# Ledger of designs, part 49: designed miniproteins, single chains, continued (2)

Each design is a single chain, and the fold is of that chain. pLDDT is the mean over its residues in the fold that is shown.

## One batch from the design tools (miniprotein)

Design m5784
Fold by ESMFold2-Fast:
Structure m5784 (fold): chain A 93 residues (1-93)
Amino acid sequence: SLLEEAKEIRDKVIETLKKAGMPDEEIEQVKAFLDELIEQISKLPEDLQRKVVEALKEAYEKFEELVKQGIDPREALKAFFEDLKKKLSEIFS
């Protein structure tokens, strides 16, 4: 399901941050934010759920590439959220 895909992306973000050595307290804040986003996605019509999950997937792929290139995990995470916000703005415009 689309919600399951969103949860898998959340889990991949968290795993990437853990491997990059981010403190557990900061990771829990990121998880809480993504859990809230997934809750909001669950309330959307299926067509919008699909677009938002696709945006989340694209933002994650860019985030993973930045971390693999040695970019600071906090800077990569900031880019992830900025990219996601831009894509969400385009979906709801």
Scores: mean pLDDT 85

Design m5785
Fold by ESMFold2-Fast:
Structure m5785 (fold): chain A 63 residues (1-63)
Amino acid sequence: EEAAVQAAVSALAEARLAGASREELAAQRDAALAAMRAAGASPEALAELRRAGDAVIAYVPPA
C-alpha cells in the first residue's frame, strides 16, 4: 500500500511537471483512489493519497 501511494503521488508530480492542468491532475488522483479502493487499500492509505494528491494539485494555478 505505501508503495502504491508513493507511486501514485510520484505519477501526479510528474504529470504536474509535464504541464497537466488542475482538472487532469484531479482526474488522475481520483482514478488512483478508485483503483486503490477497489484493491482493498486501507482508509489510512486512501487518506494519505488524497492529502498528498491535493497538495500536488494546489501547486498548479487555475488555467
Scores: mean pLDDT 78

Design m5786
Fold by ESMFold2-Fast:
Structure m5786 (fold): chain A 74 residues (1-74)
Amino acid sequence: SAGKRESERIMEALEEALKEGVKFGELAKNSLAQILRRLRDFEGAEYVLNLPTADISPAEEALRTQEILNRAKG
């Protein structure tokens, strides 16, 4: 139950960021999908991997991944 709540918060944070126009590169998508898979949200992981890929630096990808995780924490 705790794992499902965490994955739900991550997906909500991701959807809000996408509404704000935030884009994700390949590294950020793979990182978020891996986290969702660890939380057993396989549908969420697949959704993330199918998002459009932006050409952004590895540093920006790390920051965008961390922003989603920070939003998911509250």
Scores: mean pLDDT 84

Design m5787
Fold by ESMFold2-Fast:
Structure m5787 (fold): chain A 78 residues (1-78)
Amino acid sequence: ASRAARDAAASAAGMAARAAREGLDPEQTYKSAKGAADAARAAGAGEEAVRLAEEGMQHGKSGNIEQAAELLERAARA
């Protein structure tokens, strides 16, 4: 995958984390995290980045917004 695609995926994860911390509801947090996971997978960002974003998606869906944000921040740095 291109560096630009990987940078875009990391940016998406970071933006999703920020939105979650700024008061996104569980459904919106889930959708944002899903977008980040899909972007990471498409970019070939590596198994850790995809896994962290997918874990963030599950925590967002269950209403654990703070944990979802932390996992998305880690996905952005992976």
Scores: mean pLDDT 79

Design m5788
Fold by ESMFold2-Fast:
Structure m5788 (fold): chain A 82 residues (1-82)
Amino acid sequence: LRFQQVAGSGQVQVQQSDDGRVFRISNIGNAPVVVQVSADAPLQVRVSRYLNGRLVSSQVIVINGSHQFVLQPGQQLVIRVL
């Protein structure tokens, strides 16, 4: 997976697990950001959205080329490769 901030004036941090299968994307800024997640082949992932350390939503999606996520300030995404 590749990660790129494509819009917004917030600040994004990306952390990868040692096994390369879990990515944590955090907006540490004071404004929304749009993060583009890209894959070289169709990839099934679980996307979990957190706010203040609490799970807000969790869904399984297929990233086919790219997918964009909006992160509000203080939101985090955890993306697990399945």
Scores: mean pLDDT 84

Design m5789
Fold by ESMFold2-Fast:
Structure m5789 (fold): chain A 68 residues (1-68)
Amino acid sequence: MKAILVYTGMSDEEAEKLAEKLKEEKGFDEVEIVKAKDAREAILLALELKEKTGAKVIAAYKGVLREI
């Protein structure tokens, strides 16, 4: 199952580690990483990506995760 991680307020390395953790803990085969400039954009992008792709979408801000 594919997931998309939309992140802001953290480094690219931290986002990559979160994506790997999601693969291991939640059983996703693939996690696509998308960077947002702020928390508002992260939520808006996550909602748009969920609507357009049908994938599981997770928003992350400073290490706090929310499934959309």
Scores: mean pLDDT 81

Design m5790
Fold by ESMFold2-Fast:
Structure m5790 (fold): chain A 100 residues (1-100)
Amino acid sequence: SPMDVVRRIIQRQTDVTNQNLRRIARQGVRENWSPDQFVQRVRQVFDQQIRQFRDDASRVTDPVARQQLYDTIDVTRDDYDDFIDDIRRNPQVFLDTYVS
């Protein structure tokens, strides 16, 4: 069903985000990154993920399901901006969450 496609796309996007954030946290610790370097790398990855999310949404043929994905992308973009601001203010919370 169109809603099964929506749920699958959102779940995949969430999983990819968490995998990328763990990878970024571990790399940045190894390479002794500054907070600004973490922010720059996370922003680059989030921008790429939003592009992929838009591409996935554009391939959904049901107009209601496609609109739900676009609405979710807008919310996700705002959440990403808040997340980046949180890293800038307190990078240790980010590291504690994503470094196992």
Scores: mean pLDDT 88

Design m5791
Fold by ESMFold2-Fast:
Structure m5791 (fold): chain A 104 residues (1-104)
Amino acid sequence: SEAEKYLEEGNRLFRLGKVDEAIKAYEKAIELATGREKAVAYFNLGLAYMAKGEYDKAIEYFKKAIEIDPRLKPVALYNISLALEMQGKVEEAEKYREEAKKLA
């Protein structure tokens, strides 16, 4: 699909360290995608914001990925834990890490 094309382009750009360009590609994928593809695009958008140090945005997008595809919950909760740890929110990070471990 056209959504898959933008998702793959975003992945390529992210691997090249072109984080802002990857974000734009993932946003286009999200506009066109439904279901699992949209959830994966939100998850990858979260990873891109992690790379930028924009941890609140990363957490928001990981949560959106979980809402669409609960199968992403273990890996998304783990990444939310990492984002919270980077913000110094150690107690909140530990709660998310424990929940991720229960689901893995």
Scores: mean pLDDT 91

Design m5792
Fold by ESMFold2-Fast:
Order: structure tokens, then C-alpha cells, then sequence
Structure m5792 (fold): chain A 86 residues (1-86)
């Protein structure tokens, strides 16, 4: 369980890095991977985090990197809060 959460967090961080570098396609790929990993964890508390990462991926695919980063930041904040509580 915790391994999938950590891999999801790492993928989300790579997505943020790609978005900051202006690579929307790479950012979208990492955000979608992060959402998939978090859903695979089976933790219902991560469902909202996964949804925000899917929104980030859609924004990145459209070239709206600012909106993608906003969704990713919100997802990262919620994920960090959940990881620190356990």
C-alpha cells in the first residue's frame, strides 16, 4: 500500500518538473501515471488526489501549464497531508 503512495507521489513530482520545464506532454504522462498508481492503492482517501492529478494531466495536454501546476500543487498538498498522518 505505502509503496504505491510513494510511487504516485514521485510520479506527481516528475509531472510538476516537466510542467515547469514547459513539457506539457511529459507532464500529462506523469500526472496520469500518478493518478493510476494512487487509484491502484485502493485507499479511498486518495480518490480526490487522483482526480486532481487527472485534471492536471488534462490541463497539461491542452498546454495550460499554469492550470496544470495549480491542480498538481493542490493534489500534492493533500497527498503530503495523508502521508504525514500515517
Amino acid sequence: MKKLKLEGANAASQGVKAALEGDGEKAAEYFRKAAELLKESGDPRLEEVARLLEEAAEAAEKGDLEEALRYAEEAGRKLQELLEKE
Scores: mean pLDDT 80

Design m5794
Fold by ESMFold2-Fast:
Structure m5794 (fold): chain A 65 residues (1-65)
Amino acid sequence: MQEILDEGTKAAEKALLEGKSDSEAFQEAKNAVIKTARDKGIKLSESTINTIANLAVHEAKKKLE
């Protein structure tokens, strides 16, 4: 689980550094969460994916402040 959040956070950081909006950073984080979970054979509900992606954007914003 921590690795999935970490990959989402990296994707969100990259999006924000590229000047993308919070909504775009969320979509990049969500895509990274889905890909990482799939690569690890972990099945996540859509609500769990959205929760992790939201946390990833929040953590990315904290690191960039």
Scores: mean pLDDT 83

Design m5795
Fold by ESMFold2-Fast:
Structure m5795 (fold): chain A 81 residues (1-81)
Amino acid sequence: MYQIPEVTLDSIRQLIEQLQLSAAQLVQLLISEAENMLKMGVPKEEVAKAVEHWVELIEELVDLSPEDRARLEELLAKIKA
């Protein structure tokens, strides 16, 4: 059974500082993780909740561009379809 990773504000902050990730790279990482969860058979509702939580945490640390927000909205729409 695939375990949804526990993501906290501190864990994202550490990733940004240690790996020097841009906002776009964080968004791409989130999209890739959500796609992997769906591929591993995690229920759509659980994946959507995780993605929504991760978006809130990322928004506290970085300013998301309109393009990055659109990508995340498209991802959530695909998950919920």
Scores: mean pLDDT 76

Design m5796
Fold by ESMFold2-Fast:
Structure m5796 (fold): chain A 72 residues (1-72)
Amino acid sequence: EASLTKGELSSLEYYKKALELNPNYAIAHSELGNFLLVKGKYDLAKKEFLKALELDPNNSNAKKGLEIIEEK
């Protein structure tokens, strides 16, 4: 939907602001990674998933996302 295009930039900015406040928040890194993965930003998504795993090695969301990228 067209309104989602405007919301996409706002979502990215929201995650960046959340990480500025809580840079060690593993869930925020994994969610940002998923957002970037959906947008085809594989290099950036991989970096965020790796950060999430550094903070929480058991983060299932980051593990799944990284496996999807490695499959590519």
Scores: mean pLDDT 73

Design m5797
Fold by ESMFold2-Fast:
Structure m5797 (fold): chain A 79 residues (1-79)
Amino acid sequence: MEHLEEGKRLREEGNYSAAMVHYAEAIKQDPNNAEAWLELGESAAKLGDNATAIQFYEKALALDPNNERAKKKLAEAKA
């Protein structure tokens, strides 16, 4: 929880690389945390790594198949 919230704070400040470090820690503690995978994907996309963002969005969607945010982000990244 703490790592996910700290990552979101850093993302709001525009520090996507530092945000990804905290999202990665959240995933180490709970690899089934679909929100952490989704946030990691969005941060990767902001850094210009669209291919990596797609992989993270697919992981988030695999964990939470009804997540409309993950579906939308995946569709946008594949366009």
Scores: mean pLDDT 83

Design m5798
Fold by ESMFold2-Fast:
Structure m5798 (fold): chain A 55 residues (1-55)
Amino acid sequence: MSEEELREELLRRLTELREQVEAGKISEDEGKAAYMELLREYEAATGRTPRIAVK
């Protein structure tokens, strides 16, 4: 994937994780761990930290 595709995939995965936690499909702790792993994978793949707005 290009960097743009990786960024889009990251955002989609983060949104899915949030929905999964809110729906009770996964625990809050599990969701937090998966969130951290996604950020780490993105950084490893692109060589830079993701620029994600909190709002």
Scores: mean pLDDT 72

Design m5799
Fold by ESMFold2-Fast:
Formats: structure tokens, C-alpha cells, sequence
Structure m5799 (fold): chain A 89 residues (1-89)
């Protein structure tokens, strides 16, 4: 069902963001890697809010979709920042 698909989407976002943070931490003191880490941490927070809202029933499916979309945008920006950090390190 839609709730199960949204839960999977949130969990995948959290996993990808955690992996990105791990990669960013390998590039110590790089400003773009620091930006990537911060954006990925924000993406995790949004995806966790979405997951909690789904599990507790405190958020509508529309609100959950909006949180996951914002998390996806932040993770996408984090991926770009990390790519630039790796290229120009």
C-alpha cells in the first residue's frame, strides 16, 4: 500500500544520506564536504519526521510526501556538493 511505499522511500533516503555522510567525513576540512554532510543530516531529519508522522498517524499522506520530497532535494544537493569536493580536492 501507499504507506508501505512511503516508509520504504523514507528508509532508503536515510540509508543513502548516512552513506553520503560517511563519504563526506573522509574528506576532512573540505568546505564542500562539510556542506554535503550538513545537507545529508537535514535530509535524514526530514525523512525521520516523515517516517514518525506515518507510524504515529500524526501527518497526512500529503504532508509525508512533501517532507520526503524536501529530503530528496536536500540529498540531491548533498550529492552534488560531495561530487564537487571529490573533483576539486
Amino acid sequence: GEREELLERAEKLIEEAKELIKEAEKLKDDPLAQIAKKLAEEAIKLAEEAKEGLESGSKSLEEVRKLLLEAEIKLGLAKIALSLAKKYS
Scores: mean pLDDT 88

Design m5800
Fold by ESMFold2-Fast:
Structure m5800 (fold): chain A 100 residues (1-100)
Amino acid sequence: SATMEKIKEIVKEMTEEIIKILEEAKPGDEQAVKEIRELGEKLLEELENASPEEALKLLGQFGKDVMKIAEKSGLPEEKIKEIEEILKRAYVEIADVLAS
């Protein structure tokens, strides 16, 4: 599906932007990067068979899990807010794609 390919692209870009923030703020935290990457891959797999409603729910859960990892990693509050803004932007973009 062209719709699903667009969603997968948004998820991949979102995941890489979050990883970049983690690498810049915590250059030695390979575990946090690995956990975020694994969450992104799991999200991509779950999205393949998801309805639009399920896709938004899965993205919401991904965002909650990412925020927990970021907070546990001891990121500065400004970096946690940058990650939250990336997650919110991706949610809006995916919702718009699903509404099309």
Scores: mean pLDDT 85

Design m5801
Fold by ESMFold2-Fast:
Structure m5801 (fold): chain A 55 residues (1-55)
Amino acid sequence: SRAEVLAFVEEAVAAARGAPREDAEATAEAVRMLLEAHGLPAEGEAAVARILAAA
């Protein structure tokens, strides 16, 4: 569901805090692809920015 996908984004942002840049970039790409597959490409782009900013 949308709520489950958005909850996963919050978890990914939290996990990115203090993560190596390489790991954060891999997580961001996975989250972007997941959200795009669910018809949420704009939210995916926003999630990428948040994940990379948190690292």
Scores: mean pLDDT 82

Design m5802
Fold by ESMFold2-Fast:
Structure m5802 (fold): chain A 75 residues (1-75)
Amino acid sequence: DDYLRALVERARDEARALVEAYKQGLITKEEFEKELDRLEQRLRDYADTFKVDPATRERILAEMERVREEALKEI
């Protein structure tokens, strides 16, 4: 629970850093999208490996989807 919350918050912080890097011209849009995909995959792999209950899994993935959508809107 606390660990999963920390993973989502870390993903949000990393997504914000990716937005800043893109705006500064340090990464391409393709690299930006690939890194967002990696953040989501990390959460999916964790949920699958540790057999997180379905309701918690859906909530976490929905929060990650919001993080992705917000980051993409800023580009």
Scores: mean pLDDT 83

Design m5803
Fold by ESMFold2-Fast:
Structure m5803 (fold): chain A 84 residues (1-84)
Amino acid sequence: SLRDERDALVAKAVKAAKAGDEKAMEEYVERFKRLLLEQGASEEEAERAREALRLALRGVKALAAGDEATAAALFAEAERAAGG
């Protein structure tokens, strides 16, 4: 399903973030936006979701490095970017 494709991509992106692989993180963020556009999202919706994922992955990377305060701030920004 389209949701399964998104979930699989996000899981790979999270793994890259935990490893601190910033190049892979950026590649997965761009693939995520492209996937959303292919699935019929508007440019505005896809960009909002892309930015939310980018911030969330930076939060995951910070958390994996032991920086809980930076992770919490980035997750809050990701929620705002997603329209929460």
Scores: mean pLDDT 87

Design m5804
Fold by ESMFold2-Fast:
Structure m5804 (fold): chain A 88 residues (1-88)
Amino acid sequence: SRLEEYLEKIAELLKKLGLDIDPRELVLQVALAMRVQGLSEEEVREKLLKGGFPEELAELAVAAARELLADPAAFEEELERLLREEEE
């Protein structure tokens, strides 16, 4: 899927940058900022850039979040996965 393609690219960039961040958690947090906080794609990109992420990573994270939000079933699966990790 297109979401999986974005996640693979995000994972490669995070590894190259030496960041120990889960690409799925990053994309989910971006999707939550867009859906729950009502932030635009441009506002989320600006926040990621201010947080020290390079432009390519910020663009990929926003694009992946858009694909995730377009699939409600996939969005629910990622939310359940995150919640299960917190129950451990």
Scores: mean pLDDT 79

Design m5805
Fold by ESMFold2-Fast:
Structure m5805 (fold): chain A 98 residues (1-98)
Amino acid sequence: EAAEEAAEGAEEAAKGAAEAAKGAENVAKGSGAAAGAAGAAFGARLYAEKGDAEGAAEEAEAAARAAEAAAEHAGTEEGKEAAREGAEEAREGAREAE
């Protein structure tokens, strides 16, 4: 049961990180912030596949920070909100992995 809960937390962190990467890409496609969010999401997924909830949580937090940075440079309010929502999903996923 504890191992299954840790695996679910790691999966939630990876899902949240992926949403942060999508949000960042929508508002800052091709930017360093979008690339950072995508890299962190990839890292979160790798840690989740290993069952490493702590590693997945750390990468999800990194994806959230990158998406927040992308939101600051968004040209539209819709894009800014999408990036912020992605960052929030990543932070919630990271908390599930704790």
Scores: mean pLDDT 77

Design m5806
Fold by ESMFold2-Fast:
Structure m5806 (fold): chain A 74 residues (1-74)
Amino acid sequence: SAAEDAERQAFLDQVEELARKKVREEFPNASDEVIEEAADAGATAAMKALNQGLSREEAVKKGIETALEKAREL
């Protein structure tokens, strides 16, 4: 339903925001471009986790882990 799709998107937006915050905290000298790219990678990983049937808690964890790893590589 549209409501379920909206709730899922809101969750992914929250994961992206949390990923941005975590990347900024761990890599204080990272550029806004690096933070943006890392957060987008994190949100994508969280979406994939949800599509694989993982819990929201697991999706957040995978999203954050992916964002931090991406930021480390950039």
Scores: mean pLDDT 84

Design m5807
Fold by ESMFold2-Fast:
Structure m5807 (fold): chain A 100 residues (1-100)
Amino acid sequence: SLLSQASALIKEYIETGDEASKEEFLKVFEQMSAEEQVTLLTALSWELQHNKSLSEEQKKRLAELMEEMIKLLKERHPNPSPEQQAALNQVEEIVKKVKE
């Protein structure tokens, strides 16, 4: 599935910093539905807050990737539902907090 491919590529990028994995991930992410994109961002925001195995460098890398994902989602899906917008607002707040 696209979600399985995306998850593998994110893991590789966060662990290694490999830009090729990031580029392939963003291509897969762009093909996902708005619901799938929001679901993935919500799951990643949970990881960003609660995964104690992530280094500070890995957390910053994930937060920066999530900012790029949010921009792509807004470009492809400019009219989110109220539920999607609420989820996105929560994800954006979590990302900002990690980058401070």
Scores: mean pLDDT 85

Design m5808
Fold by ESMFold2-Fast:
Structure m5808 (fold): chain A 69 residues (1-69)
Amino acid sequence: MLEEARKKGLEAGGRAILEAAERGEPLDTMLDRGVKAFEDALKEAGATPEQAKKLVDEYRDRLQRSISP
């Protein structure tokens, strides 16, 4: 189910960001690692290319909004 794929993606992305932050990596690198982990998790969960693109775009936008006024 798409919702389950999204949940797994969010967990993977969040973990990747946390690990990058613990290493003191730059914010842009943390975001890139999170987005990559999110995308990889969606593909592993069987999301279609169209579904994965939409969810990755939404996740990236959300992360960008969290760091921008």
Scores: mean pLDDT 79

Design m5809
Fold by ESMFold2-Fast:
Structure m5809 (fold): chain A 59 residues (1-59)
Amino acid sequence: MKELEEKLKEYEKEVEEYKKRIEKDPNDIEAVKRYTAASIRKIGIEIDIELEQRRAAEA
C-alpha cells in the first residue's frame, strides 16, 4: 500500500506539470499525450488502492 501511495504522488506530480504546460499552450500535442499517459497511470494506481481498501472493509 505505501508503495502504491508513493507511485500515486509521483504520477500526480507529472499530471500537474503537463497540465500547466497544456494551459500555457493548448496546441502542445506532446504535453497532451504525456498528460493523458500520466493520468491513465494515476487512475490505475487509484483503482489498486481502492480495491485494497474495499477488501479490507469487506465483512
Scores: mean pLDDT 79

Design m5810
Fold by ESMFold2-Fast:
Structure m5810 (fold): chain A 68 residues (1-68)
Amino acid sequence: NAEELLQKGNELYKQGMKADEAGKTDEAIKLFEEAISYYQKAIELDPNNLDAAANLLGAATNLVSLKR
């Protein structure tokens, strides 16, 4: 369900942040892309889920920064 997808996205987002802090850029990129995928699925099931929308924006912002 949407909540399970949101929670999976949050786990991946946290892993991505840790990888980024460790300077593991390629790993961080992969984890943020996976987190975004789960957040998008959560929003598809529940378009009013503000947590999923906010966390998707956060992950996308970090991803854009790492790809520059």
Scores: mean pLDDT 84

Design m5811
Fold by ESMFold2-Fast:
Structure m5811 (fold): chain A 67 residues (1-67)
Amino acid sequence: MLTDAQIDEVFKKFDTDGDGTILVGEVGQAFRSLGYNPSPEELVQIIKEVDKNGDGTIDKEEFYKAI
């Protein structure tokens, strides 16, 4: 099972600026780092569900909801 510590470590890896967000284009790699391999269609759906305001970034809470 994925632990909160493992999810937090992956998020921090892709949050290179330390601003508490990751780019939507990095979400697929972040999921793969956690052992998921979403299809392109699944990834698009996940991004649409978490990036509801369309700003092109996903915060930590949105990332946790996507998993």
Scores: mean pLDDT 74

Design m5813
Fold by ESMFold2-Fast:
Structure m5813 (fold): chain A 90 residues (1-90)
Amino acid sequence: SAEREAILEELAAGIKKVVPELAEEIIAKVREIFASEDDPRLLTMKIADVFDEAVAKLSETKSPEEVAKIRGALERLLSETYRRLAALAA
């Protein structure tokens, strides 16, 4: 749906702002998840796994404080994405 595509594009834009250095890789995986999963809960769980892998990679080069800020921003993006997808599924 057009609404589902809008949610994906807003999530992609948010990822580019929060983690520009890994955005292309993360967004590619997120697009695959959106294409293969219709359930908002399972889709969100799969994206959370992608974000956890990204945060682990960033933890190798960034300070704990910077990593915590990035994790918080990604968690907010994920919560908003779930809220919107769940509303469409209702």
Scores: mean pLDDT 89

Design m5814
Fold by ESMFold2-Fast:
Structure m5814 (fold): chain A 55 residues (1-55)
Amino acid sequence: MTGEEILEKAAELYKKGDIKGAYKVILDNASEEAQKEIKKLSKEEVVERAVKLLE
């Protein structure tokens, strides 16, 4: 799955109100280094930032 496909899937889940599902898609596809950064933020903040990259 490409980075764009990951963000699109997360955005779709977020629009459905599935913040936990969107967060999991982002986290499961992130590198170990990115996962450490993601875990410092709330689930809502991570999903919001990812969706904002798509506009």
Scores: mean pLDDT 74

Design m5815
Fold by ESMFold2-Fast:
Structure m5815 (fold): chain A 80 residues (1-80)
Amino acid sequence: AMAAREKSLLEDFKRALEDTKAQLEKEGIKVDDNFTVEDAFKLVDEWLKKNPEATSSEIAAIWTRFVLPPILIETIKSLE
């Protein structure tokens, strides 16, 4: 049986994934359970091409936003 701490962590990761998916969907970006890190990198590259004057902090925020969902998906699968 999964330990209570690991179960709580899994539930928190699932909530974080759903919250992140909801935010991206509000911006017209569909994230399904097969959304990969490669798909995220393509979205970051497209955003950078549209925002050539972006600061390093803005780039870090966008990178985190697009790359977090596939990392959470993989982490959740690893914990289940």
Scores: mean pLDDT 76

Design m5816
Fold by ESMFold2-Fast:
Structure m5816 (fold): chain A 83 residues (1-83)
Amino acid sequence: MENFDKDVVESLERMMLTVLLEAARKGVTVGELIDALSSAFGPKSTFTIEKLKELQPDLSALLTEEVARALAEAMGERAEKNL
C-alpha cells in the first residue's frame, strides 16, 4: 500500500537537493551520482537503491521539478532572511 508517499518524496527531495547541488558543482554525471549513492547506502539500505533504480527516469524528472521549486522557495527565503 502507498502510505506517506508525499512525506517520502519530501524527505528524498531534501537529501537529493544537497547531493544534486554538490554533484552539479563538481560536474558529476547521473551514473556517477548513482554509484556514490549505492556506496553510501550499501551498508544500511540496499532496498532503497533498488527502488531508486526502478524509478530512475521518473524520479529524475520529479526531483528536477520539485528541487527547482524547493530551490526557488529556499533562495527567496534566504534573500528575505539575509536582508
Scores: mean pLDDT 54

Design m5817
Fold by ESMFold2-Fast:
Structure m5817 (fold): chain A 91 residues (1-91)
Amino acid sequence: APTPEQFELDVEIALLEIELAIAKLTMQRSTDPEVLEDVIKTLERIKERAEQVAKRAEALGLSDVATDARNISEEAQKLLEEAKKQLEKAR
């Protein structure tokens, strides 16, 4: 069975993936500058939390979890750059 720490990180990864998917869908549907600003803040939080999860997973020797967290961080960064471009066009 996974340790409590492994389970906690697995749950955090699942939640970050859900939050990332919601942010992506919101960006696809909205041209509202206020909504795009909120998406940017959300993506910045997702990226920061994913980086924290990756560091914790590395410290625990959980290479698969660390890789998943880094992938989320990289996707959040790509979406963040796109959200900022969409915000500039909406203004």
Scores: mean pLDDT 87

Design m5818
Fold by ESMFold2-Fast:
Structure m5818 (fold): chain A 56 residues (1-56)
Amino acid sequence: MSTEVQQLTNRLTNALYEGDEKKAKEYYEELSKLVSPEEADKIKAAAETAAAAQRA
């Protein structure tokens, strides 16, 4: 996985933690340009799980 994908994943996780749906969507769209849709969905699911863990 590239450093760029990891940076976008971290930004997506932070946006989800903050409840910033607009930023989360923008980062997800950027990820979808770099990886397959299936991989982007897996990254999003992992980011949502990580954000939820930070809220708990």
Scores: mean pLDDT 79

Design m5819
Fold by ESMFold2-Fast:
Structure m5819 (fold): chain A 60 residues (1-60)
Amino acid sequence: GKEKGEGFVEAVEEAVKDNKDLLKKSHLPELIKGARETAKEKGVEEVIPEAEKKIEEGLK
């Protein structure tokens, strides 16, 4: 349901904020790919665009 998708996006945003310095040194395409695969595994593929946006915004 929507609850799982919202929780996933929130978890991604929190993880990016908590680890911003470390994640900025990582390859952004690999981080996005990992988030996409995890969302598909959890059945929340519909929130992938929002999760990708949170990663990109958090690492600017």
Scores: mean pLDDT 74

